# Designed miniproteins, single chains, continued (2), part 28

Each design is a single chain, and the fold is of that chain. pLDDT is the mean over its residues in the fold that is shown.

## One batch from the design tools (miniprotein)

Design m5010
Fold by ESMFold2-Fast:
Structure m5010 (fold): chain A 80 residues (1-80)
Amino acid sequence: SLEEEVERLKAEADRLLQTAAEAMSQGNYEEAARLVEKAADTYERMAELYEQLGKSDEAEHYRKAAETLRRVAELLREKA
């Protein structure tokens, strides 16, 4: 179902962000930026699925979260 797909994507984004945090702690900013960018892509896909489910508030939340993550990835690349 679409709801099951959203839950899978949520778990994927959580794993990507945890791995990115570890990369940041090791000074691997380029790897961290790549992982954060993938998490942003995942949040954008979740927003599309929430929109299809008629959950516009959740869709807006994840679109804004994705934009924030893309900004974070840009800042991380400046450190690399």
Scores: mean pLDDT 90

Design m5012
Fold by ESMFold2-Fast:
Structure m5012 (fold): chain A 81 residues (1-81)
Amino acid sequence: MEEAKEAIEKAIEELEKLKEEAKTEEAKEILEKTIKELEELKKRLEKLIKEEGVTPEQIKEAAEHAVELAKAKAKAAEAAA
């Protein structure tokens, strides 16, 4: 559980740094939306693991995947601007 929690916290920290560096409003909004989704995941972490049978490894993979998607979307938004 703690390992999954740390993975989510690292993901949020990485996205916050990217948001600080983002030059377009659209890229900032994309990153902020993903940060919010990860914060929601962190709040539901105990329920997902204890009640839904989701493994800490699956949560970690989900957080890492969310970061990569957010990076891709933010890059696409900046390229479109």
Scores: mean pLDDT 80

Design m5013
Fold by ESMFold2-Fast:
Structure m5013 (fold): chain A 81 residues (1-81)
Amino acid sequence: GPSEEEFEREVLEALLLIHGAIAENYLLKRGDFEGAEKVRKLVEEGLARIRAAQTLEEMRAIFDETVKEINKLVEEAEKKA
């Protein structure tokens, strides 16, 4: 089977794609096209960084940072409504 790092990488990639898709769709439904585009870019950058990471600690840190930035965009859109 895969190493712990390989398995965690696959899990974090899948979770980031799901979280990003939900956030993008939420922002699009609110008419925040700029926020939706920023979410897409954050997901693409986050995935590239997770795929390049060599340690479990690095992968988790990148995931947490990326999710936090996506959540900020959602919170900012909610405050403007």
Scores: mean pLDDT 88

Design m5014
Fold by ESMFold2-Fast:
Structure m5014 (fold): chain A 79 residues (1-79)
Amino acid sequence: SLRDEIRAVVAEERALLAEMRAAFPDDAELRTLAEARLAGLDLVEAAAETASDAELAAMLADLRAELAELRALAAALRA
């Protein structure tokens, strides 16, 4: 279901943010980004409980785009 796909992407983003913060504990910009993104993920999960299928599809597309950006940032930070 779309909700299951959203949960999977949210879980992957949370895991990636935790890994990035553990790898770079003194990076203040990364800390601020991670805190903001985690708060955003909490809001998405809450909204998904009552969202329509069209809203869920839009949320999933946005989450996938944001995960791709986080993966690119993680790769850049590891370089």
Scores: mean pLDDT 88

Design m5015
Fold by ESMFold2-Fast:
Structure m5015 (fold): chain A 69 residues (1-69)
Amino acid sequence: SELAEKFLELMKKYETLPIDKREKANEALQKVHEEALKKIDEAKTPDERRKVMVEYSKKVVEILEEAIK
């Protein structure tokens, strides 16, 4: 998918970043990961769980895009 291709390209760029930028991005990624886990636990339906995973994926892409600027 286009999202998966974009994610792969962002990850390749991310791995070449200076340590400082990766540390900041890792902190942000950890926060959105923890939030997603909490929301998944609170989700009562498969549809709610899917919505949480889509939101999580978008936030991860946004963090990676910001980090490579």
Scores: mean pLDDT 81

Design m5016
Fold by ESMFold2-Fast:
Structure m5016 (fold): chain A 75 residues (1-75)
Amino acid sequence: MELVERLRETLLRAGELAVEAVRTGSEELAKKAEELAKEAGRLAKEAIEAGHEEEAREALREALERTKKLYEEVK
């Protein structure tokens, strides 16, 4: 479960930073968001390979829904 928990946390943080980068125009935040998105990709691959595909899928869905809501607030 540690792998899926890290994936969920990393996806949520990446989304938050991406939205904030759009809002502020911060290149620093954009780079941090990109780094976390790459890390989330690695964690997702590891989770799927470990047999946690359904949990990884749920974590991604939740993170995308949260990010979409935040993005709609800032445009």
Scores: mean pLDDT 79

Design m5017
Fold by ESMFold2-Fast:
Structure m5017 (fold): chain A 93 residues (1-93)
Amino acid sequence: SLAQEKLERVLRILDGLIKRYASNLPEEMQEELREFARKEVERLIARDPNASVQDIIAKVLEALIKKLEPYLSDPRVRDLVEKLEELLAQLRG
């Protein structure tokens, strides 16, 4: 289905971002972020099947930034959040 193709495309992009920018985080935290991102993508597509890939990615990045807020005392988490905020700005600018 179109929704399934959209899900696969968005998850591929998000997995690439986590692999690239979150590799310095503990493996458990990387896995938690992947699982969180997957669930958020599924929720967003279910709520709005017509949402663009770009809009879904932007909303998931915003949700990931919020999820990471309690961990901002860790410099590795701050570095990741900065990169996610830069990506979000590029998608919305």
Scores: mean pLDDT 87

Design m5018
Fold by ESMFold2-Fast:
Structure m5018 (fold): chain A 55 residues (1-55)
Amino acid sequence: SKKEKAFIAAERAYQAGRDAGLSDEEIRELVRQVLKEAGFSDEEIDEMVEKILAA
């Protein structure tokens, strides 16, 4: 689904941010931006960000 593809893209962005040495706050903003560009609501983004950071 579109949501599953966006979630995978956000997880990859998280990993890329970590590998690049970005701060936790910068990585969180990067992940939020990826999900927002995919068309999710702010509430859906908050839930997905927490799920990605917990993995």
Scores: mean pLDDT 79

Design m5019
Fold by ESMFold2-Fast:
Structure m5019 (fold): chain A 74 residues (1-74)
Amino acid sequence: MEGEATATVTLTFKDGSTATSEPQTGPSAQAAIAKAVQAALDAAGKTADDVASLTIEIETAGERRVTEGAGSAA
């Protein structure tokens, strides 16, 4: 069974504008990211050539692990 991933991407463009994708789900993190990037580009009317930087947020279903910053009881 493949683990599904949901990705949200925020693009910063060379003109200083930003666009945030809607969450996109795919069968892998890379698939979800690719969908999110395309969605953000389409929404902004931009192309990949206009992108200066990007920020990626990924959520993986079924995993609940606390690595740091957890409370002792909750």
Scores: mean pLDDT 71

Design m5020
Fold by ESMFold2-Fast:
Structure m5020 (fold): chain A 67 residues (1-67)
Amino acid sequence: DLEEKIKELVEKTGLSEREARVLVLYEVEGLTFAEVAERLGISTSTVRRLATRAAKKLKEAGVTVEP
């Protein structure tokens, strides 16, 4: 369940729901950043910024997301 993975990331890493959703769609669902942007109704530039923030926070928390 996509929403369960998003909540897990938020709880464990302090990611925002938006950051977690971008990361799950990219890492778990295997979507490109352009596809994530279309799915969420935001720009690809916004997706890249959210993904970068998510990855940095995950690294700081010592947690990784796997498919």
Scores: mean pLDDT 76

Design m5021
Fold by ESMFold2-Fast:
Structure m5021 (fold): chain A 97 residues (1-97)
Amino acid sequence: PSPEQIEADVWLALAEIYIALAKMGLERGENPEEVLDAIEKALEMVQKALEAGAKPSDVKRVVDAIEKLIDEAEKQGADPERVSELRKKANEIKEKA
């Protein structure tokens, strides 16, 4: 694989780690704002993966997982303004993929 492909794969792997942290937080009933912090980091990593040339299908799959976590955080009482901002960011990444 090219150095660019390796970089994209590393950013996707980091996004999956933040997704796992968000899932654990939700399952444990942790503060929804801390779950949103993990989601925000996951979106940042996906954006870097896209910029590094990650496949559109991989980006969309990971963003779809993040969107489900945003929905669950909202149900657990996360700040509606932050939820709206993160949904907008997720959609922008999908549109660029």
Scores: mean pLDDT 88

Design m5022
Fold by ESMFold2-Fast:
Order: sequence, then structure tokens, then C-alpha cells
Structure m5022 (fold): chain A 60 residues (1-60)
Amino acid sequence: DEKKKKEEEIYKEFEKRVETYVEKRIDEVIKTKGLDREELEKEMEEIIKLTKKEIEELMS
């Protein structure tokens, strides 16, 4: 149970990091491309892919 609680805490902290990263990247895209929906969607997809890969590396 202690191990599960610790893992859950670590995961929550990592989730926060991921959210912060995604938020920053979205802000950069909005600032750069002026809210073009199609471009924003493409950039978001790239950010999600990159973030997912980072998580996989950390969890592997």
C-alpha cells in the first residue's frame, strides 16, 4: 500500500509536469500562428506525441 501511494504521488506530479509543458507549447503556437485552428491542431498533435513518448520513457 505504501508503494502504491508513492507511485500515485509520483504519477500525479508527472501529470502536472505534462500539463504545464502542453500549456506552454499551446501558448507558443497561439502566439506565433494567431489562432489558426488547423495549425493549432497539428501542433497539439505533435506536442501530445512528444509528451506521450516522454512518459513512456519514464515509465519503462
Scores: mean pLDDT 70

Design m5023
Fold by ESMFold2-Fast:
Structure m5023 (fold): chain A 58 residues (1-58)
Amino acid sequence: GLYADVARAVGGELLLRLAEAVRAGDEEKVQELAKQMGLSVERAKRRGEGALAALERG
């Protein structure tokens, strides 16, 4: 539904910011983004690494 689409778009923006933080080695920003996404720091870091790998492919 429309609300799910908005939530997915917001999640995508947070994931992009997380990928940038991981690339920069900014552990403090990774922790803040993990809080916003409702993830543990370890899970957030893994998601950011995956997003970064996808961005580097295209």
Scores: mean pLDDT 74

Design m5024
Fold by ESMFold2-Fast:
Structure m5024 (fold): chain A 102 residues (1-102)
Amino acid sequence: MELEELRARLERHLGEIGAQIDSLVAKLQAQGLVDQVPEVEVRPLTPEEIRALKAEIAAMDLSDPADQFRALRLYLQIQNTLVEALRDGDLERLKAVLEALE
């Protein structure tokens, strides 16, 4: 994969994840349930874990505040995994995570 293509894919996925986070935060704030985006501890996630989390989010009822909180935490974990891989310059890990999101 060319570096420019990898960067474009990263920007797209971060934009999509960021939009989901913003939407969930707005829904929870409108309900009086969260004033700020919660801080999430991030350990390295494997591509298989990311696929599992993506499937879990797809199965959630996002009209339920409990599932909204859970989805928000999972999206933050995915976002932090991408940011950490980029920070560490681990392009192999970054590519594997992006492929798991597709």
Scores: mean pLDDT 76

Design m5025
Fold by ESMFold2-Fast:
Structure m5025 (fold): chain A 61 residues (1-61)
Amino acid sequence: MKLSVKEAVEIAREYLESKGLSDAEIRMAVAKVEEQAIKKGSLTKKEVIDIAEKALKEMRE
C-alpha cells in the first residue's frame, strides 16, 4: 500500500521514537522522509523505514 506524505511522516516519526532518538534527530530524519515522499509522490512503509535509517546513519557517522 502506498502512503500519503502525512502517513509517511507519521510512520517515520513512530518508528524513530521507538528507537529512543532525540527530538532533533527525529525531526531531521522525518524531514528527509517528507522530501522523498513529495519527490516520488508516494512511498511504501518499507521505503519510509529505509529512508529514515539512511538519514540516521548519515547524521551519526
Scores: mean pLDDT 79

Design m5026
Fold by ESMFold2-Fast:
Structure m5026 (fold): chain A 66 residues (1-66)
Amino acid sequence: SEELVEKGRAALAAATPEQQAVIREIADTLNRIGDGLDEGLKKAKELKKKGASEEEIRKAIKEGMA
């Protein structure tokens, strides 16, 4: 939720420089994973429009997560 993101931002502001670096690295990693999921879902929707099998759709989502 946006509230959790806001609390995370507040915690980052109160953290030491070393803690801030670790938190940013974690956030960047989670953002990359999220972007991969979004691309996988987008590709899955395109495949569904083309009448692709459910297995092909599931594979596209998993490949986006990897």
Scores: mean pLDDT 71

Design m5027
Fold by ESMFold2-Fast:
Formats: structure tokens, C-alpha cells, sequence
Structure m5027 (fold): chain A 62 residues (1-62)
């Protein structure tokens, strides 16, 4: 599970420059739904979404 989360964060970092501020909420919602379907815990999902949002916002600020 940790390796899957790491790969998703790396993919998101590469994808993030193509996103707009208004898309962040929709992207995070889709990731949350996907992680729940894969059997991740609420704590794991919360930690992932926090990191994902930070990555997207940093890339948009660059």
C-alpha cells in the first residue's frame, strides 16, 4: 500500500502542472473515492490527500 501511495504522489507531481486551482477539489475527491475503493483506511486517505494537495499547490505556484 505504501508503494502504491508513493507512486500515485509521484504521478500527481508530474501531472499537477496541467491542473488549474478550480480542478484541485475535483481531483482530490476522485483520489479519495479511488483510495476508498482500494481498501485504504480513513487515516491513510487523509494523509495522502493532504500530501497530494500540498504537491498540487506547490506546482501551481511555480
Amino acid sequence: KEEIMKRMLESLEKFAPGLKEEDIENVLGALEAHLRSQGFSEDEIEAFLKQAEEIIRKKLAE
Scores: mean pLDDT 76

Design m5028
Fold by ESMFold2-Fast:
Structure m5028 (fold): chain A 70 residues (1-70)
Amino acid sequence: MEISDEELVVAMARIMAGIAKSLFGLPDEKVEEIIRLAEELAKTLPAEEALRRVKEKVEEAVKETLEEKK
């Protein structure tokens, strides 16, 4: 089974968002936003750049969630 770069980016986004939800209590809305962003970026950017931006978005969402709990 051949995994495309687009499928890899989206799969990694799902994994990262799922971990953030489990560890930090990310709302489903933010999880969905991260996945949608990954789908859009995977179509327009190289996989390496798309993954970097997805990681940045996950880190931002985690920071916002932790800031709201202060």
Scores: mean pLDDT 80

Design m5029
Fold by ESMFold2-Fast:
Structure m5029 (fold): chain A 59 residues (1-59)
Amino acid sequence: KKEELLYKTIADITGVSEEQVRRAIELLRAGKSQAEVARATGISRKQVSTIRKALESAE
């Protein structure tokens, strides 16, 4: 439930869907680069960078 709230907040900030945010976070946790995450999810590298910063702030 707390994880779902985090995904919703990041989605609202970045303008991408919660599903794309979840996928991006999974790939970032797996050690993928921002460019690889952007390619896999269809999100821009800048949006991926914002997602990573939000995740780091929450952890």
Scores: mean pLDDT 77

Design m5030
Fold by ESMFold2-Fast:
Parts: C-alpha cells; sequence; structure tokens
Structure m5030 (fold): chain A 90 residues (1-90)
C-alpha cells in the first residue's frame, strides 16, 4: 500500500539512493494523493538531488495536507544551506 511504498523510500533515502527513493515516494502519492508525509519526503529527496524549486512545491503540498510537517521543511532548509556552503568551498 502507500505506507509500504513510503517506508521503502525512507530506507533507500537512508542508503543515499535518492533516485530510487524518489520513485517509491511517487508511487506512494499515486496510491494516496493525501499522504502528506510522502509529499514531504518527496520534497526532501528532490532537494538532495539539487531540484530546489520542485522540492519547494512538494513541501507546500505536504504542509497544505498536514501543517505539522514543518519539521521536514526545516530539516531540508538546513540541508540546502549545507549544500550552498559546500558549492562555494568545494
Amino acid sequence: NAEEYNNKGVELYKQGKYEEALEYYKKAIELDPDYAEAWGNLGRVLAALGKYDEAAEYFKKARELDPSLIEIEIETGVELLKEAVYKVFP
């Protein structure tokens, strides 16, 4: 079900397999478009892939469905800041 696909995506994300995690999160939202956590996780993985504009849109969708998911957005904001610093000082 949608939860199982989301959980598989989380395991792949933890392994650094971002493209694979992305596909599982997409399957989760295809099965349950109201699955706020999956939208938030999709945003996180897109940010990890450097797709910041797409990440922002998915975080917006996640917050519209569940405002308590602000923690996912904050966590990704920190990751984006780290990525920006690393790009300036490679």
Scores: mean pLDDT 75

Design m5031
Fold by ESMFold2-Fast:
Structure m5031 (fold): chain A 79 residues (1-79)
Amino acid sequence: MEAEKRAEAGDPEAFVRLGLHYLVKGEYEKAVEYFEKAIEVDPNLPEAWYLLGEAYKKLGDTEKAQEYIDKARELGLNL
């Protein structure tokens, strides 16, 4: 998988794509891991913060979900 090879090279966009892939599959815990890796590489990615919030919402952690969505809005995401 090309996105996974780029993620191993520290590409935050590749981590976002892998997280989104697992989010769509319903593998929410794996989605969280990849979005967290994206934020570790580049903490100024509002989409990664938003998607991390959506993943936590699916896991039932509504407090963390709201915190991460608020962070995405602070970084300029209009959602």
Scores: mean pLDDT 80

Design m5032
Fold by ESMFold2-Fast:
Structure m5032 (fold): chain A 63 residues (1-63)
Amino acid sequence: MDTVLRTAAAELARAAGVPAEVVRRRLLELTKDPSPENIRREAERLGVSPEWVASAVEALLAA
């Protein structure tokens, strides 16, 4: 089980007020196509900064 994914999803879910499982699935899909457009779209959906989502995706790709 990926500790980085779990931690990043939990933090983003807390900030966004959505279930961690939803954020976890969205982060995994973003690693498939981590374009600036997809990162910005997900950040808008979660109500968080694009830089936060980008950092989470970067950490996942490095793991």
Scores: mean pLDDT 79

Design m5033
Fold by ESMFold2-Fast:
Structure m5033 (fold): chain A 80 residues (1-80)
Amino acid sequence: MEEEIKKLEEQAKEARKKAILYEAEAGLYRMGAESYKIAGDEEKAKEYEEKAEEYEEKAKELEEKAKELEEKAKELKEKL
């Protein structure tokens, strides 16, 4: 049980780290989209917005997975 808890916590940390990286990438695409909007390049702005949304979605999925793993680890700790 202790080893299972550690594995879940490790997986949660990995998922959370990946989520942070995807959020950072989404932020960069958001900034790029804003820059293109200011420049009047609507096509590039839309392309970058779509990329930002894609990375935001991936980040959310990983964040939810991390929370699920963290909750499971907590439940196992409480029932020890």
Scores: mean pLDDT 85

Design m5034
Fold by ESMFold2-Fast:
Structure m5034 (fold): chain A 114 residues (1-114)
Amino acid sequence: MLDVDQLLELADDALKAGLYMLAARLRSGVLLLEAGAPESLVLRFLRNPLSDVLDELKRHVPDETLRRIADLYIELGDEAEKAGLTPTARKLYRDAGLIYEALGRHDEAARALA
């Protein structure tokens, strides 16, 4: 069983180590678990590309949960960019853009992908 406190501790450790994508995924996994997503779906989210699970996530959690995840990916993308990790920041912004687009938030998706 996924433990929320352990995921948060791992996310903080990942962030301190400069692993911004891992930190984003782990913190997002917590948001998904708190929103009532099945553990099996959260594990697939953590292991697989976002595009493979996004449609199923949209069916299982509120749009507000996905918006919070997209906002988190932008925040950690900005931190990665400030740390000089431009390829990592671009991946975070791309995944945020995919979520905003899936939510019909086209202006926010366009800003994330710029």
Scores: mean pLDDT 87

Design m5036
Fold by ESMFold2-Fast:
Structure m5036 (fold): chain A 102 residues (1-102)
Amino acid sequence: AAEELDAVLEETLARLEALKKTASPEVQAVIDEVAEALEEFVERLKAARSREEAEAAFLEFVRRISELLARLDALDAAVAAQVADIVGEFLERVWAVLERWW
């Protein structure tokens, strides 16, 4: 379970790092904040002792990511769309893991 979340996180962070290489410094800074949000979210999920704690972590993550994606869209709409796709796939994979926990 925890190993599966770590694998999903590692793959997602690698995709963001690859995207960052073609981005401007301002866009790179926001992608770094997205990476930090993903890492904190996974840590909170691993620490969650109840479904309610996991749902609270998810809601705060969605709020934080929405703010970061809005900032990216203002800087580079194409990169924002790619980051949104990467984060969406990350969430689908995380949800599949969590279905086996609760």
Scores: mean pLDDT 85

Design m5037
Fold by ESMFold2-Fast:
Structure m5037 (fold): chain A 100 residues (1-100)
Amino acid sequence: PLSPEQLRAEIDLGVLAIAAATYLVALKNLLRKSTDPEVQKMLKEMIEKAEKLLDEIATLLRRVPQLSPEEAQRLVDEARKKFDEFMKEFNETLEKIKKL
């Protein structure tokens, strides 16, 4: 059985994965509607970052049962930082697109 910390880590990472997947879908929808090559380039770069983030979170989820409670918490904290950084870049990209 998983420790309470491992179970919490699985839940937290799962929530981050769902959020990252949601942003990926939104970015792909924006790309389909875009006709500006500069906008398309920015959206493709963000899609690549979202896919990488989702893959990293999926890898961490598979590792949780093998981690100590301290390692599980540390990896969740690092995943949250990466997600927050992605969110900041996403918002900055949208603001740049709106000013074009």
Scores: mean pLDDT 87

Design m5038
Fold by ESMFold2-Fast:
Structure m5038 (fold): chain A 64 residues (1-64)
Amino acid sequence: MSEETKKVAQLVGYVIRAIGHELDGDLEGAIESYDKAIELAKEMGDEELAKKLEERRKELEEKL
């Protein structure tokens, strides 16, 4: 499996984890999971995805 495919799988995993934390009301856990997804998106050069994840993270911070 390519490095790109591995990073995509990890990113998807972190996004799923973040959504799970949001549903549980664990906003801090959701933010931490989005931070990891943002790091992976940036490593992959996907600036659009990183920006969308950063916007979602900011929305969660505003709820704290």
Scores: mean pLDDT 82

Design m5039
Fold by ESMFold2-Fast:
Structure m5039 (fold): chain A 84 residues (1-84)
Amino acid sequence: SMAEKLKLLDELTDLLTEIRGLLRKGQPIPASLVERMVSLLEKLGAPEDLINRVREFQDMDEASQRELLKEISAWLTKKLAELG
């Protein structure tokens, strides 16, 4: 349903905020948060290429992690706009 999609988009937004906060503090990103990102993106029908890159998140340098989070945020913003 539309309400369920909005809840998943909100949950992903909150998760991205949490991960960005950890990166700002120089804290390691737990595997559990990466797994949650993958799960939410899969449920939301994100492109497979984007999901596969998120699976490699812990193997990325910090600059690549920040750029990937920006790409996820841009995709999320586009999806929120499509829902009104």
Scores: mean pLDDT 87

Design m5040
Fold by ESMFold2-Fast:
Structure m5040 (fold): chain A 58 residues (1-58)
Amino acid sequence: MAVEARSVEEFIRALVELGVALDEVRATDLATGEVLSGGEAVTALLADPSRRFRVEAL
């Protein structure tokens, strides 16, 4: 199951809805296809809020 996150707030909501911790997900950048850990994706969104991720439980 995958959830799209377009902000840090949406990313946190996705974690809550999936019932998983930040280290139990992978995030794929929708523009580049880059795969990041949950923590890396949140850091990337804080640095560039235009980024968009597909969040998947491991």
Scores: mean pLDDT 82

Design m5041
Fold by ESMFold2-Fast:
Structure m5041 (fold): chain A 75 residues (1-75)
Amino acid sequence: KEDEEEAEKKREEFLKELEKAKKAVEDGDKSPENVEAKKKLKESRNLTDEEIVKLYEEEKKIIKEQEELKKKLEE
């Protein structure tokens, strides 16, 4: 079963890249990793700083909703 495993891994990697890029955008973090992540997202996906922040927020929202759904099932 690879689809679920690979999708989760890809999502985690993408979320980490978004988090690094968001830190470079919002916090003005000059860490090479964060700056590089921002630059790569801008170049590869033609994203603006604002779009990077929105994508990160959307991913966090999805994760939060997934967690809330799991908690509702568990009570």
Scores: mean pLDDT 73

Design m5043
Fold by ESMFold2-Fast:
Structure m5043 (fold): chain A 98 residues (1-98)
Amino acid sequence: MKELEALRDIVEVARELFERVAPYLSPETREKVRRLIDELEEKIQRGEASVEDAVAAFDRLVDLIVQEASKLTPEERERVARAVMEARQKVDEILEKL
């Protein structure tokens, strides 16, 4: 039960991060990030996702966001970097409670 709660919390953090950074992402990257979150959520609903799967998906999502952020203004990059940092801290806190 605690593992399933952690999985759901990680998905929520990923969705919140996506909503915060979506205006800074290309349509192609938005679609890739949305698909990654949706695929993880589907695996969780089927009982097929591990915590390691969720962490790997979150790391991949962050990599996609950070790569896109390189094309932004310095001010926009700072906003994206802060959102990513706060999301990583929340995921770390979720994992510490396991």
Scores: mean pLDDT 86

Design m5044
Fold by ESMFold2-Fast:
Structure m5044 (fold): chain A 69 residues (1-69)
Amino acid sequence: MVDEGEVAIAMARMAAAIIKLAQKRGKVSEEGAEEALRLLEEAIRAAEAGDIERAQELILKALAVADAS
């Protein structure tokens, strides 16, 4: 049905939207949002290259960075 790479990309895009909204609402620092968004861009690139495990690790890392800010 949906391939795992498409799911990982969708998850990264959703995480990016949530982080941007949280930053706009003052819930995440500007630095934390920037770092998390960079990690999500790397996650999308990893998913496009077929490295789903790496993409998932980067998504989790991005969320942890946002939560720590």
Scores: mean pLDDT 82

Design m5045
Fold by ESMFold2-Fast:
Structure m5045 (fold): chain A 63 residues (1-63)
Amino acid sequence: DKEEIEERKKVLEKEPDEVDTLILKAEENKESNPELAAEYARKAYELMGKSEEFIKAAEEVLK
């Protein structure tokens, strides 16, 4: 729970509309809710326009 609070606090300190925030939400949810994590990762990818690095990262998360 303490780590959950610390992670959520760190995410809240970042801009919610920023790509970095979407990536953090994907990481936060990758074990508890992998479907939601994949959604955040896909949104970040579309905003960033990065294909190679993000596709590889998304494949690792979806596996």
Scores: mean pLDDT 64

